# Designed miniproteins, single chains, continued (2): the designs that were tried, part 110

Each design is a single chain, and the fold is of that chain. pLDDT is the mean over its residues in the fold that is shown.

## One batch from the design tools (miniprotein)

Design m7819
Fold by ESMFold2-Fast:
Structure m7819 (fold): chain A 71 residues (1-71)
Amino acid sequence: SEKERLEEELEELIKQFEEFAQQHPEMRAELQDLVDFLRKLLNDPNATVQELQDALESARAALEIFKKRAS
C-alpha cells in the first residue's frame, strides 16, 4: 500500500539521520530530536498517509540542510 511504502521510506531516512549523527556529533542532539519525532509517527497506528508524506518531505529537507551545514 502507499502507507507501507511511505513507512519504509521514513525508516530508510531515519537510518540516514542515525548514520549522519554518528559522523557529526556536534549535530547529534538536533538529529536525535528529528529521529524521535519520526519514530513516534511510525509507531502511531492512526498516522495518515498525508501525515507520513508531510513528515517525509520535511525530514528530507532537514537532512539536506544538515548536510550543507557539515560541508
Scores: mean pLDDT 86

Design m7820
Fold by ESMFold2-Fast:
Structure m7820 (fold): chain A 64 residues (1-64)
Amino acid sequence: GSLKDLDLYLKAGEVEEACKVIRELPEELVKEAENILISHAVKEEQLDTVKACGAVLKEKFPID
């Protein structure tokens, strides 16, 4: 999956499309995706989309 697409969907508030990018991410890009989500979490307008994406990320890659 493209991390640039994730950034664009987060900026646009496209919750479903952003979550789809997270579901299709390879494991090696998980940390970069997490950093992108954290950078967008400081903007109130994007917080709901970030929270939805963060939940999907943790569900796909749970911390044991």
Scores: mean pLDDT 76

Design m7821
Fold by ESMFold2-Fast:
Structure m7821 (fold): chain A 68 residues (1-68)
Amino acid sequence: MMRELAREAARKYLEGKYDEGRKLVDEAVKTGIEDDGLSESQAVSLVIGTILREVGDQISKELGIPIK
């Protein structure tokens, strides 16, 4: 699913695994185009939005917000 791939890409980038992150971004965009019939621009925007949300969540976690 596009959102799952985008979230995994965000985690890979935060871990410094840029090659793996890029492959997941490309796969997420492709999934959005093929499965949801999105244009390339729409798929890219949704993937970027999902990545930014996941990055925000991970930064909140790293700032010592307790995740039980």
Scores: mean pLDDT 76

Design m7822
Fold by ESMFold2-Fast:
Structure m7822 (fold): chain A 74 residues (1-74)
Amino acid sequence: GGEEYARKGAELGEKGDAEGAILYNNEASRRSETLEQSASAGVGAVGGASGLAVGDREFAAEMAKKGSEKGAEA
């Protein structure tokens, strides 16, 4: 489910694969309507970490915000 994709995104972000982390974070958000709150929180956190890893604070903030907004919607 979406949580599994968020977890894979976190692993890729930790390895410094920002592009892979972003890909899996987007997939987590997209695929998991029923797990959307948990998946979106994971996507936001991992996307934020990925953005920070590449030095893009604006991207990090945007990913975290998207996760929070989808979590609130679910």
Scores: mean pLDDT 57

Design m7823
Fold by ESMFold2-Fast:
Structure m7823 (fold): chain A 117 residues (1-117)
Amino acid sequence: MSVEEVLEDLEHFRVGLADENPYVRASAINGIADIISDNPDLFPEETIKSVIEYLIERLKDESPEVRTAAAYGLANISKKLGDLILSIPGAVEVLVEALKDEDENVRLNAALALNNI
């Protein structure tokens, strides 16, 4: 993948992230997180940080499907880029709060992300 194609895909996923349908938002989050976790060397650090910041914000989404996707994405990204997650102000605090989430998959993936950072 070229950097240009990936940035265009990230912009398209950004539109899906604002969708009213939580399954569309969750799908967009999964797509973005998978691209970043599989291809970290293709992205500027600033771009990766922006995606991480977005995923941290999605841990507060009204939909458990979206929160689960965000937590899963952060857990995957944390395996190679845990230091970047640590560099985001408030990221650890939001992940710790996600350990209290009503959804067990959100709790599990938040714990996995925290274990990697």
Scores: mean pLDDT 81

Design m7824
Fold by ESMFold2-Fast:
Structure m7824 (fold): chain A 80 residues (1-80)
Amino acid sequence: MSREEIRRLILEAAKEAGQLHPDASEEEFIETLSQILAEKLGVPELAPRVIELMRESIARGESGEATFERVLDLALELAE
């Protein structure tokens, strides 16, 4: 799977998470996003890893772009 295909899947997962739970907290959004992404990639073990990564990135005050690139790199590693 290409980097661009995974990038598209992450964006689709984020959109679906927002549509399913529009009033969700940041924590609930992260959990829903991670689950949808894991299902789309067929890698169930990805969900807890993405949750941990996003929580850590937010705690460090990292930009959304930096967080997105970290999730993309993790998804690429686990999808191969």
Scores: mean pLDDT 79

Design m7825
Fold by ESMFold2-Fast:
Structure m7825 (fold): chain A 77 residues (1-77)
Amino acid sequence: MIRIDSVEELLAAVKSAKEPTEFHIEDINVVLLAINDLRASGITVVFKDLGVEYRPAEQKGVLEVDLTTRKARYTPL
Protein backbone atom coordinates (compact mmCIF):
# COMPACT_ATOMS: atom_id res chain seq x y z
CA MET A 1 0.00 0.00 0.00
CA ILE A 2 1.36 3.42 -1.02
CA ARG A 3 2.09 5.84 1.86
CA ILE A 4 1.20 9.52 1.35
CA ASP A 5 2.95 12.13 3.52
CA SER A 6 2.30 15.35 1.53
CA VAL A 7 -0.10 17.14 -0.85
CA GLU A 8 2.52 16.89 -3.63
CA GLU A 9 2.83 13.09 -3.16
CA LEU A 10 -0.97 12.65 -3.14
CA LEU A 11 -1.45 14.66 -6.35
CA ALA A 12 1.41 12.82 -8.12
CA ALA A 13 0.12 9.38 -7.04
CA VAL A 14 -3.48 10.11 -8.11
CA LYS A 15 -2.50 11.66 -11.47
CA SER A 16 -0.24 8.69 -12.32
CA ALA A 17 -2.76 5.98 -11.30
CA LYS A 18 -4.07 4.00 -14.32
CA GLU A 19 -6.01 1.46 -12.21
CA PRO A 20 -7.75 1.40 -8.79
CA THR A 21 -5.04 2.17 -6.21
CA GLU A 22 -5.07 2.19 -2.39
CA PHE A 23 -3.17 4.68 -0.22
CA HIS A 24 -2.38 5.13 3.45
CA ILE A 25 -2.65 8.81 4.40
CA GLU A 26 -0.43 9.74 7.35
CA ASP A 27 -2.17 13.08 7.99
CA ILE A 28 -5.79 13.76 6.99
CA ASN A 29 -4.93 17.47 6.56
CA VAL A 30 -3.01 16.43 3.41
CA VAL A 31 -6.36 15.51 1.77
CA LEU A 32 -8.10 18.67 3.06
CA LEU A 33 -5.30 20.90 1.70
CA ALA A 34 -5.38 19.05 -1.66
CA ILE A 35 -9.18 19.25 -2.26
CA ASN A 36 -9.06 22.23 -4.64
CA ASP A 37 -6.13 20.80 -6.64
CA LEU A 38 -7.83 17.37 -6.82
CA ARG A 39 -11.09 18.96 -8.03
CA ALA A 40 -9.18 21.06 -10.61
CA SER A 41 -7.68 17.73 -11.84
CA GLY A 42 -11.20 16.25 -12.29
CA ILE A 43 -11.21 14.18 -9.11
CA THR A 44 -14.27 13.74 -6.89
CA VAL A 45 -13.25 13.52 -3.22
CA VAL A 46 -15.56 11.48 -0.95
CA PHE A 47 -15.18 11.46 2.85
CA LYS A 48 -16.97 8.20 3.68
CA ASP A 49 -17.01 8.78 7.46
CA LEU A 50 -18.60 12.24 7.10
CA GLY A 51 -20.98 11.58 4.18
CA VAL A 52 -19.40 14.60 2.43
CA GLU A 53 -18.45 14.81 -1.27
CA TYR A 54 -16.49 17.42 -3.23
CA ARG A 55 -17.25 17.18 -6.97
CA PRO A 56 -15.39 18.66 -9.98
CA ALA A 57 -17.14 20.12 -13.06
CA GLU A 58 -15.87 17.13 -15.14
CA GLN A 59 -15.19 13.84 -13.33
CA LYS A 60 -12.09 11.84 -14.36
CA GLY A 61 -11.77 9.82 -11.16
CA VAL A 62 -12.95 9.31 -7.57
CA LEU A 63 -10.88 9.40 -4.37
CA GLU A 64 -12.72 7.75 -1.45
CA VAL A 65 -11.23 8.60 1.97
CA ASP A 66 -11.84 6.75 5.23
CA LEU A 67 -10.69 9.07 8.01
CA THR A 68 -11.03 6.40 10.74
CA THR A 69 -8.58 3.96 9.05
CA ARG A 70 -6.60 6.70 7.21
CA LYS A 71 -7.05 4.73 3.97
CA ALA A 72 -7.93 6.18 0.60
CA ARG A 73 -8.85 4.45 -2.65
CA TYR A 74 -8.52 6.15 -6.02
CA THR A 75 -10.51 4.81 -8.98
CA PRO A 76 -9.78 6.38 -12.39
CA LEU A 77 -12.63 6.54 -14.91
Scores: mean pLDDT 81

Design m7826
Fold by ESMFold2-Fast:
Structure m7826 (fold): chain A 90 residues (1-90)
Amino acid sequence: SMKERRQREMEELGRWLGAPEELIERLRAGDPEAARELHAAMTPAQRAELLRRRYAEAVREAERNNDAAALEEIEAARPAVEEAIAALRA
């Protein structure tokens, strides 16, 4: 569902931004306050650069492992990641 997809996207974003596991668990549960805390914990520039770096690392790892399923999941997340980076750099 769209709600489940959004919750997964927020969890992925939190993991790529280096959020603590407790916050990730709350994001997975769909806690809107957890999303607010994630955004408040980092500067926009820091979030943009970390997100870019983690995404690039994920792509390289999946390519190295010849993992087509992982590449498909990473590519599915790419528009959300790119939009988040652009918004943070604005």
Scores: mean pLDDT 79

Design m7827
Fold by ESMFold2-Fast:
Formats: C-alpha cells, structure tokens, sequence
Structure m7827 (fold): chain A 87 residues (1-87)
C-alpha cells in the first residue's frame, strides 16, 4: 500500500541519516513525497497532498544540509511537472 511505501521510505531515510548519508535520506523522502503527490492528484485527497508537502519540505531540509538542495529541488519540480501532465 502507499502508506506502507511511505513508512518504508521514512525508515530508510532515518537509517541513512544515522549513517551520515544525508543525500540518501533526502532522496528517499523526495521519492516518497512524489508518490504521495501523484496519488493526491489521482484521488483529490487533501490529506495526501498535505503529507506530500510535509515530506517535500523535509527532503529539501536534508538536501540543504547535504549541500545538494538545488539539485534535489530541481529533480522534484521536474517530476511533479511530469506527474501533472500525465494525471
């Protein structure tokens, strides 16, 4: 399920952060936010959209600490645009 995927991504992000791999942690949360965003557009769920925005913000915070904020933000924006074109 989507919620199980999100919890798995959060667990992977926590593990990566504990190992000092902030890039891997940011990527995991970015991917989870994009999955929730896509589902929010398909279903019209405000709750899923809100959760996607929260994970997006956390991903960018970790990316900033890793020195790759611009790279991760650009990646998220490109994928969001593609999702919007397909949904």
Amino acid sequence: SLLEEVEEARRKAEEAAKEGDLKKAAEALANASLALYEESLRTGSEELRKRAEELRKKALELAEKAGIREEVEEFIEKVEKKIEEEV
Scores: mean pLDDT 85

Design m7828
Fold by ESMFold2-Fast:
Structure m7828 (fold): chain A 77 residues (1-77)
Amino acid sequence: SKMDELEELKKKLKEALKNGDLKTAIKIVFEIVSIAFGVSRGVGAALRIMGLVLDGDNEAAKKEMEKYAEESLKKFK
């Protein structure tokens, strides 16, 4: 199901964030948001997160990624 797919992607996102692998984390958030809200919204999410990383705010970027994952999972509840 889409819920099972999103739960698995969320686990992978948490692992990427633990490892400091922001590139993998951004790719996973793009997939999560694209599944839940469509590819256009996924692109928007990825660009927003990349903007935070470029501003040097990695903690805000990580929080935004977690927020996108939670909002995407909530859509299917």
Scores: mean pLDDT 86

Design m7829
Fold by ESMFold2-Fast:
Structure m7829 (fold): chain A 73 residues (1-73)
Amino acid sequence: SVVDKLIANMKKMKVPQSTIDNFKKAYDDGNDFDKSIQMGIFKIYAAVYKTFSKDPKIKANAQQIIDLIDKID
């Protein structure tokens, strides 16, 4: 699923497990507002890593997260 791909890319970027757990909880049990907040947090992580990371692999993983989130309506 798109959610599983997001979680996999977040783990590759070394995003904190607590952040991943909060996203999964919001996606499984949360309302649209909770999901929107968690998606916003993930977009911020991806944008920061894409902009400031010197590692091309981390930049690529960040771009994949952005692309995947843009596909979730």
Scores: mean pLDDT 78

Design m7830
Fold by ESMFold2-Fast:
Structure m7830 (fold): chain A 82 residues (1-82)
Amino acid sequence: KKIEELIKKIQELLKEGARAYSNRDYERAIQLLEEAKKTIEELIEEVKKLPNPDQVFIDYLKEMLKELDREIERVRAELAAA
């Protein structure tokens, strides 16, 4: 239940972030990507609470956090240059 809702929220935040970026709303794009990071961190904690936590999925989510950090820094650089 909670895991499914968190996955759905992450997907929606990433879609909205991409839309904001394509519209050159960089401040909103950064805000949405930061919220996606927080939601992914919450998802990792919920997955860890399961009786048989999926380590492959946890590792995938951790890599997604690293990629989002790089993307946020790119968008911040673009905002600073604008």
Scores: mean pLDDT 86

Design m7831
Fold by ESMFold2-Fast:
Structure m7831 (fold): chain A 87 residues (1-87)
Amino acid sequence: SMEEKRKKEFEEEVDKLVRKRLKEMYGYTDSQIEALEKKVKEKVETDEAMRLYYERLLEWAKENSKTEEEYVKRLADIRITLISLVG
């Protein structure tokens, strides 16, 4: 559907921004970013405190974003924050 296509494009935009910022700020390689993202996913799935923190951050981003561009930026900030907690 058009909505599913738009959601995929949105997710890809967030992914690109996260990778760009991690490379620019910390010099991470794509393989290092993939390893950290996998570690974040595993910790969110297994650690209730981390999951609740993540859910709170997602709700904050939704409530505090007036535009799709702001929402993309806030979602990228959340992923970078979670990566910093596991790296």
Scores: mean pLDDT 84

Design m7832
Fold by ESMFold2-Fast:
Structure m7832 (fold): chain A 97 residues (1-97)
Amino acid sequence: EEAEKLIREGKKALTEGNLDEAVELFQRALKLLPEDHPLYGEALMLLGYVYVVRGEYDKAIPLFKKALEIFEKVLGPDHPLVKEARENLKKVEEMKK
């Protein structure tokens, strides 16, 4: 899928420190995916993580909250991705304080 390719390319850009490229690639992936898709939640988490790396916690928090909501709805509350989203949200909220 095109969206999966964009997420893979965005992850590569993120590991290479190309944060602006990673943001663009993840935003493009979000436009191709329905909001009820697990990959939509993953793209939101990855975009949120880019904003955490940039120190933009106000932008990261709503992305992690939306990703958590999507994962809980689509995958169920006991899924590992739900736990990761909760942990990321808790960490970034503590850093903002």
Scores: mean pLDDT 84

Design m7833
Fold by ESMFold2-Fast:
Structure m7833 (fold): chain A 96 residues (1-96)
Amino acid sequence: EKEKLIEELAEILSKEEFDSEKFKEVLGKLVGAKSEKETNEIVTGLVDTFRVGSVEELIEKVLSHEDPVALLKKIKGVGEERAKLLLEALKIAKEK
């Protein structure tokens, strides 16, 4: 179920030591990526689009935005549905 994958992604994002391989695995499953290349493009977009140096900075930047869904849709490969799934994971990560 999507809810379980959202919680798993949020747990990865809330860890003191960020596991990038596990993040890519769970993200790919959550967004229904068709290839490893697609997942890698989304991960690269998260880093490059927002110019953030940490997971905490990414969460703050997205959640403080007036329209977080529209902001996330700027990432290549992220449409409305994927943006909403990512936003839910970021919200849960912030609460941890």
Scores: mean pLDDT 78

Design m7834
Fold by ESMFold2-Fast:
Structure m7834 (fold): chain A 95 residues (1-95)
Amino acid sequence: AKYRITSDKPIDVSVFVPLLVKELEKRGYKVKVSNEGLSVVIEVENEEGKAKIRIYTDGTIEVEAETEELAKEIAELVAEILKKEFGYEPKIEKI
C-alpha cells in the first residue's frame, strides 16, 4: 500500500529526518536511513512488516508498506510530526 503526504511549504529535511527517526525508534521500528540524491529514504521494519518512507527535496513524502495498516500508520505519524513540529497542514492521499 502507498500514501503520499504533501505540504504547501518546503520541509527542512535536516531537521525533519532526525525527528521522524527518533519517533520511529521510540515506537519499536528498526530504522535505516540512506541519501538517494534528490530524496532521503528511510527504511523501517517491525513485526507487522516493512515500509519505505521517501522524502523529496520539495517536501513531498511517500510512504510504501507491505500492509495498508502499516502504510496508514506511518503516513499519519509523518503528518503528526509535520503538524506538531512545523505547524504545517499536510494532506494525506492514497496512491
Scores: mean pLDDT 83

Design m7835
Fold by ESMFold2-Fast:
Structure m7835 (fold): chain A 90 residues (1-90)
Amino acid sequence: SIEEEAKELIKEMEELLKEVKELAKDPNLSKENQSDLQSVAETLEEKIKELKEMLENKEEESKLKEYVEYAKMLLERARLYIEQVKKEKA
């Protein structure tokens, strides 16, 4: 169901958020990368909150589906950015 998909997405976003916050503490990262990671963390926190509110409010399934698809796109972009930062510091 789209509800189960949204719950799994929230879990994946929370796990990525934890990774972003830990990576942002790395003293070997540039100030630019630290700032960008902070922005990624804030975006993930916002999207997690919005998805949780949509689930609690029993939002229309079509709206939930549209938002899930958008949030998946943001999650994938965040994952790609994190991998890039990891490669640059290695």
Scores: mean pLDDT 84

Design m7836
Fold by ESMFold2-Fast:
Structure m7836 (fold): chain A 65 residues (1-65)
Amino acid sequence: EYKVGETIEIELPGYEDGSKFEIINENGEIVAEGEIRNGRARFRLEEEGTYYVIINNIIRAEIKV
């Protein structure tokens, strides 16, 4: 769905700017983290795989690269 090295932007309305998100891989390892800005999480992934967007310990999205 997404390409390796592509900028990924996921809309997560209702979260305040500065809210922390984490990206975990299939093994539960944190591979990226950042802050919500304008209701969006923006990140890049450098390896193929399945990833999950986590906010407040809840899986919010699944990402396939």
Scores: mean pLDDT 82

Design m7837
Fold by ESMFold2-Fast:
Structure m7837 (fold): chain A 97 residues (1-97)
Amino acid sequence: SLLEEAEKLEEKGIEAFKKGDTLKAKEYLKKAAELYKKIEEKKGRAEGLENFIKGLDALGEGDYDKAEEYFQKVLENEEASEELKELAQEALKVLGK
């Protein structure tokens, strides 16, 4: 199903990030977000993934204040997965927040 494919892509993205492959993580998470956006009840989960990706992009650009804003938005998102929130919290700790 579309939902099962989106969830599998999110899991692959999170796993890639845990292994230090940030580029592959962003690719999988972007694909997962695109699929979640096609599911009305999962649009909030897509927003969580998009905010996490924007946080990673901001980190890559050295914009630590913007990265903090995006990772905080992931934590405030009630539909974001607990695993994604754990990664956002870890990123905030590395930023000294």
Scores: mean pLDDT 88

Design m7838
Fold by ESMFold2-Fast:
Structure m7838 (fold): chain A 95 residues (1-95)
Amino acid sequence: DDLTILEKLLKSIDELVELIKNKADLEKIVELLNKTLELLEKIDLSTLTDNMKLQIKYALKLALEYFEELKDEETVEKIKEFLSKIPELEELLKE
């Protein structure tokens, strides 16, 4: 596997957004979300650019809305936990 953890994270985020927008199979969306969250735990968020943080926040918010509609409270709480670790938009704009 020739990709860095950061490259894998960015790719998984792009793929997650596409799967949700295209109404792909729930099991594929869940699997990719879990991989994305695992990669996020391995990355120091302070090393990310503002654009990367915004892309991550966007993808997580999209996933949050998707799983809220499905009433999957366990997945919703996991996504909320990760969103709380990403700076608010006003902090991102100051960096």
Scores: mean pLDDT 76

Design m7839
Fold by ESMFold2-Fast:
Structure m7839 (fold): chain A 60 residues (1-60)
Amino acid sequence: DVEKKLKELLVKKAEEKTGIKLPESLVDASGDELAETLRSQGLTEDEIQELVAEAVEELN
């Protein structure tokens, strides 16, 4: 499942960037819930978009 793998990579990259362990359940959450969680950890919209681009590149 490409979408689930993308979310797993996003969570992993966000954890590495913030140094905060995120709940595993985030990989099953909607994109909006995942983005809101990342914003709550202090990530900007630009940083979130950068993480998405990096995860997409790794999946290709």
Scores: mean pLDDT 77

Design m7840
Fold by ESMFold2-Fast:
Structure m7840 (fold): chain A 66 residues (1-66)
Amino acid sequence: MSNRVVGETIDQAMADMEKLGEENFSAVVELGPSYEVISFEMITDGGPEAQELTERHNEKLREQVA
């Protein structure tokens, strides 16, 4: 996966979370030798809507990496 796609996903998640008033989330990223993203997962302690958004983004990223 390209760093650009990951960045756009993070930006979208941040925008969605800002609309919900959630600011508590973290990202775990694994990079390959060329700084390419080979694994990405978002984690949040926010409410159910924030958790659903992070789960949806994680699912989409898993499908795009496969």
Scores: mean pLDDT 63

Design m7841
Fold by ESMFold2-Fast:
Structure m7841 (fold): chain A 78 residues (1-78)
Amino acid sequence: VPTGSATVVLSLPGHEGRPVTVEVRDEDGRLVVTVEGTVDANGNLTIRLGGLPPGTYTLRVYDAETGELLATRTVTVP
């Protein structure tokens, strides 16, 4: 199966330094991978997605301490 990669940058102002959990779901809504990260000092979260089949993915970003949904983004892996 062909695999691709994508780098996603999410703007999360006011959440600088926050640990987050990102759920990555495919176009059918199936959970593919969960990624942990930390929002940087500029309020940006950078997620590197690799080894995934080409397609459209939905990322949901949760605060790892509170479980609050902070952001949702759609990305395409070529």
Scores: mean pLDDT 77

Design m7842
Fold by ESMFold2-Fast:
Structure m7842 (fold): chain A 75 residues (1-75)
Amino acid sequence: TAAVNAEMEALIEQLKSSDPAVVEAAARRLAELARRYGSSIDRALLERAIQAVESVSLPEEVRRETLAALREALG
């Protein structure tokens, strides 16, 4: 939906934060949205989220879980 896509966009922007806690929280929320709403998220936005998560510093567990959720939603 438009609402979940807007939240995804905001979270991708939050991944650019200098605060590691904000970046980690954004990554975890991206994973949650992908698991709950994957079919309602634009494919191009899922691809952008994957690239953004791959480009930032994250704890290995958070990175792994977030990428897995996003890739599953993408198909």
Scores: mean pLDDT 87

Design m7843
Fold by ESMFold2-Fast:
Structure m7843 (fold): chain A 83 residues (1-83)
Amino acid sequence: MPTAAQIDKFLNWFREGDKDGDGVITKAELKELLREVLGVDLTDEQIDEIIRLADKNGDGKIDLVEWYQMIQENPEVVELLNS
């Protein structure tokens, strides 16, 4: 179960990835976020897979609700991002 501090950290990362402040993260912004915050340079295929799993509406973007649900559904992601 993620702690309040871990949830706050994830929300801050979403805000960092959301360069426009429009409440969504694009594929390009997600790739930049993962590289900058985690130091992980993922392939386009890996980024597409993350978007496919998180993007419930199929628009190719991740909104705040989808981001929060991904955290809640994937405790291993919380642990990874705390490393």
Scores: mean pLDDT 69

Design m7844
Fold by ESMFold2-Fast:
Formats: sequence, C-alpha cells, structure tokens
Structure m7844 (fold): chain A 97 residues (1-97)
Amino acid sequence: MPNLEGSELLRKGELYFLEGRYEEAGEYYKKAGEIFEKNGDLLSAAQSYLNAGISYYRAGKLEEAKEYFEKAKRLAEEAGDEVTKKMAERNLKRIKE
C-alpha cells in the first residue's frame, strides 16, 4: 500500500533537487525516509535516505551525507535491496577518498 505522506515528502525533495536547492532537498528526503521507516517500508526508507545523502553531498554537507548513506546502506541490507546498498557503499567510498 503506498504511503501518501512519505510519497508527498519524497516528491517535494525531488522538486528541490531539480531546482539545485540541495540542502532543502536533503531535508525533505530525510523526512520521507523517517515516515517510510516508521511505517515499516524499509525499501522506500533506504531509497529516501540514499537521496538525502546524495542531496547533502551536493550541498557540501559531507558529515550529513555520510550519516544518511550509512543509514541507507543498513536499511537496504535489511530490505534485500542490493542496488541501493551498493549505491550507498560507492558514495561512502567517495566521501572517504
């Protein structure tokens, strides 16, 4: 069943990201991830936190980016989402290099 609240926040994050407003995008993707996680939708939570990490990375907020990539990796592993897990791992490697 689609989570409408989480989906609305996710769409808002996408719109801010497309406008180049990466810090605001990260905040909305983070909120979407929190709603999906609360509702047990680990797949959507992992993907939302991955997008939060990417948004914070684009905003130059490397510590926040690292935090959300690590959270995305953990939840993706729990959800069996190998694609999101590998994307989070690659982004974490980029921050550490």
Scores: mean pLDDT 87

Design m7845
Fold by ESMFold2-Fast:
Formats: structure tokens, sequence, C-alpha cells
Structure m7845 (fold): chain A 74 residues (1-74)
């Protein structure tokens, strides 16, 4: 699941970049920190923290999808 979410986030970032919309470096850093923390939660078998970070990553996916849809709408 985490790798699927990461792949989806990277695909959305690539689609946005193709439209000239690049996330600022601080947002990219924040997103990477969430991914790294989610991986650490898996390593520690911390299901509660893992679910929390997955929820935050899903919020990022929704935000990027909304930005992409807005760009496509004109």
Amino acid sequence: MLDDLVAQLRALQAQLAAKGLTLPSWEVEQLQALIDNARKAIENNDEKLYKEYVARLQQWIARLQALLAQADAG
C-alpha cells in the first residue's frame, strides 16, 4: 500500500510538472519526510503511526488531484 501511494504521488507530481506546475521545494521536502516517517513506522511495526501517515499521504494525493483537475479545467 505505501509503495502504491508513493507511486501515485510521484505520477501526480510528474503530471503537474508536465503542465508547468511544480511543487515548491519546501512542500517536496515535507512530502518526503512523511514518506520516510511512514517507512519507519513499517520498520517498527507501528500500525497506529503507519495509518496516521498513510492518511496524511492520502490527503496529499487528494490535494494534487484537485490541482491537476483545476489545471485541466482551464
Scores: mean pLDDT 83

Design m7846
Fold by ESMFold2-Fast:
Formats: C-alpha cells, sequence, structure tokens
Structure m7846 (fold): chain A 85 residues (1-85)
C-alpha cells in the first residue's frame, strides 16, 4: 500500500537524519572551543528538526513503527539540548 511504502521511506530518512545528527554532534565535540562548532551545532539541530517531522508523519502512517523510534528521537533531542546549554 502507499502508506506501507511511505513508512519504509520515512524509516530510511529517519536513519539518515540520526546518522547525520550524530556526525555533526561529534564534530561539535571535537571543535567545541572553535568558532566552527556553532555551525556544527546548527547542522545537528537542522537534522533533529527533519527527524522530528519524519517521526510525526511516521506516527500518522504506522504508529507501531513510530513507537519503536520514540526512544531514539528522545535521545537525539536530549543530546542536542546538551550542545545548546
Amino acid sequence: SHMAMEAAQLEEKMNEYLRNLGYYAGLYHKNKDEPIAKEYAKKAEEELKELKEAAKRLGEVDPSKAAAYEGLVEAAEKSLKELAE
């Protein structure tokens, strides 16, 4: 069905956003005392925004799959709050 195909595509995108978020968060920690760290934090926040939008849509299409990702999304959000404070 269209919804099953959309759910699979959303999972693929969410996993890409999680990888990119982790990559930029890692670059932030390596460069935390340098001006460039601000750009890495911004890129990580942009990836989190995309992740949360995809997770919201996944919840509408496949609530069970969305529930399985809830902990990963929460962990990503918590990680980024630590960068902002």
Scores: mean pLDDT 86

Design m7847
Fold by ESMFold2-Fast:
Structure m7847 (fold): chain A 82 residues (1-82)
Amino acid sequence: EDKKIFKEALEKVIEILKEAGAPEELIKIIEDILERLDEITDKERIIEILKNIKEEVDKVLDPESAAEANAIIDEAIEKIEK
């Protein structure tokens, strides 16, 4: 279930990044994480990755797009921590 929440959050963030015209490098990093989901088994590691993506999003996106992506990330973290 945690992996499903993580996957869905990453997929939604990729869509926001593509729509906002974010750097291709950042999109590829997140796509690589999606390809390696089976290697990520630790709940704490999933939360760390989501928090790291949140920081990168804040650096590259406009405030509106960043807020949209951050809402998705924060919801995923909340669900995984329960």
Scores: mean pLDDT 82

Design m7848
Fold by ESMFold2-Fast:
Structure m7848 (fold): chain A 74 residues (1-74)
Amino acid sequence: ASAEEIAAYRRLAIGLLRHELAELEAQGKATPEIRALADEAVARLRAARSIEEIEAVLQDTARRVKALLAEQEA
C-alpha cells in the first residue's frame, strides 16, 4: 500500500473508533477500562506503519471491547 493509502485507512480507523466510543458513552457503557483501551488504540493506530498493523490494532481492540461489554450485560 502507498503512504497515502495507509494514511487514509489510519484516519478512517481512528474516526470509526472515536465514533464507536461516542456511541458507547451515549449508552452509558463507556467504562474507564473501555476509555483507556480506546486511548491506547488511538495511540497504536497513530504509530502504525502498514495496513496490516492497523488491522491488527482494530482486531485486538474489537476483541477486548467485546469482552468488556459482555461483562456489563451479564
Scores: mean pLDDT 85

Design m7849
Fold by ESMFold2-Fast:
Structure m7849 (fold): chain A 95 residues (1-95)
Amino acid sequence: MSIDEKLKKLMEQIEKLIQEGSKKHPEDRDALEDMLNLLKTLVDSVLKTRSPGTGRLLLDTLDTIMDWLKMYHPDLYKKLKPLIDEIKDLIKQIS
């Protein structure tokens, strides 16, 4: 499976988990939806441009999101961590 296909499948899994998290945490639904939209935009940008700068921005954004989730949504953090770690590894390969 190509790196692009792997990233696409990982993003589909992340989207599903964030959507489930939004249903469990309606108080943070807007924040979780904004995070998902930002991640989808940055991943799409990396796939289209292959820009090292966009790759670094995505990696920094993932770290910021994961720090917030670890503090406020630890169960969602645990579910997302292996998927986010795999995305980081793939982005480092193509940036």
Scores: mean pLDDT 85

Design m7850
Fold by ESMFold2-Fast:
Structure m7850 (fold): chain A 87 residues (1-87)
Amino acid sequence: SLSQEEIILMVETLLQEVKKMIAEGAPDEEVREMAIEGLENLAKTLEAAGEYDAAAKMREVAKRIESLSAEEALELIEELLREFREK
């Protein structure tokens, strides 16, 4: 099983990648696609480790990002990271 700290590190790594794309001027659609792909890949990794609740949360956030701007997607991933840190 993955530790809480390992899950936090995975989300933080994705957050840093999203921040980098926004800073480099990537289009909102490209930022959203990368964030969604990142969260779906994290969900698969978490499911393989038996972390089903965490995986479900990653997919829920990915689905919400589909209709958001790049900045809103960043805020939602920051909120996700905060939720994992408070557990």
Scores: mean pLDDT 85

Design m7851
Fold by ESMFold2-Fast:
Structure m7851 (fold): chain A 81 residues (1-81)
Amino acid sequence: MGLGTEVAARAYRLLREGKSDEQIEEELLKWVKERFPDLSAEELEQVRKNIRRTIETVRAALEAGDTTLLDLFVESVERKR
C-alpha cells in the first residue's frame, strides 16, 4: 500500500485522539524517520509536504462529516493481515 494510506490512517487516529495538526505532523515525521532512517533531506521534505497535505485532507473530511473513505483507509491498514 502507498505511504499516503498509512499516513492518512495514522493522521486520522491522532486527530481523533485530540492532537493538534502540529503534534500530528511531528509524530508522523518521527515515525517516518524511524521507519526510513536512510531518507535524504530532499526525500524528508517531500514526506513532510505529503504529511501536511494528508492532515489537511483528513481534517477537511472530519469537518465535513464525510469520513467514509478515511474509515476504509483505517480498516485497510488495521485488517491488512
Scores: mean pLDDT 74

Design m7852
Fold by ESMFold2-Fast:
Structure m7852 (fold): chain A 94 residues (1-94)
Amino acid sequence: AATLSPEQLAELERLAAEAEAPLREAVAAVPEEELRALIERLAPEALAADSDLERGLIFYRFAVEVAELADTPAGREARRLLERMIAILEEALA
């Protein structure tokens, strides 16, 4: 599948809306130097990706790593939502 189904897109948009606040809180809890190290490791893969779905998957995986580094309740909630979003993108790419 080259794109998300309407049902997959609707679920992804709902999950993204729920993840926004806890992810923002998690990002604020992570030291800048750790964020920079993650960006340096993952950015080349995102730039090399052939599709928007593949780039989205890379960015969501990056966001999971940020949420894990935060080690907060907000980070755990963001990770839970992001893992569900990753599953939708992986299904669409299969």
Scores: mean pLDDT 81

Design m7853
Fold by ESMFold2-Fast:
Structure m7853 (fold): chain A 64 residues (1-64)
Amino acid sequence: SMEELEEVLEKLLTRAQDLLEQGRVDEAQVLLDAARDIIERNPELSERLKQRLEELERQVKQAS
């Protein structure tokens, strides 16, 4: 279901954020790439999750 997919995506994004806070940028990037693939395949997902992905991707670029 869409609700279950959103829950999985929220967990992926939270883990990616935790990895970024630990300086584990390459590992965070792998999770963000997976999250982007999910979002691009599911355009009906909430704008909040899309915005959170974009913010974390911005943080990766700044940390690199």
Scores: mean pLDDT 84

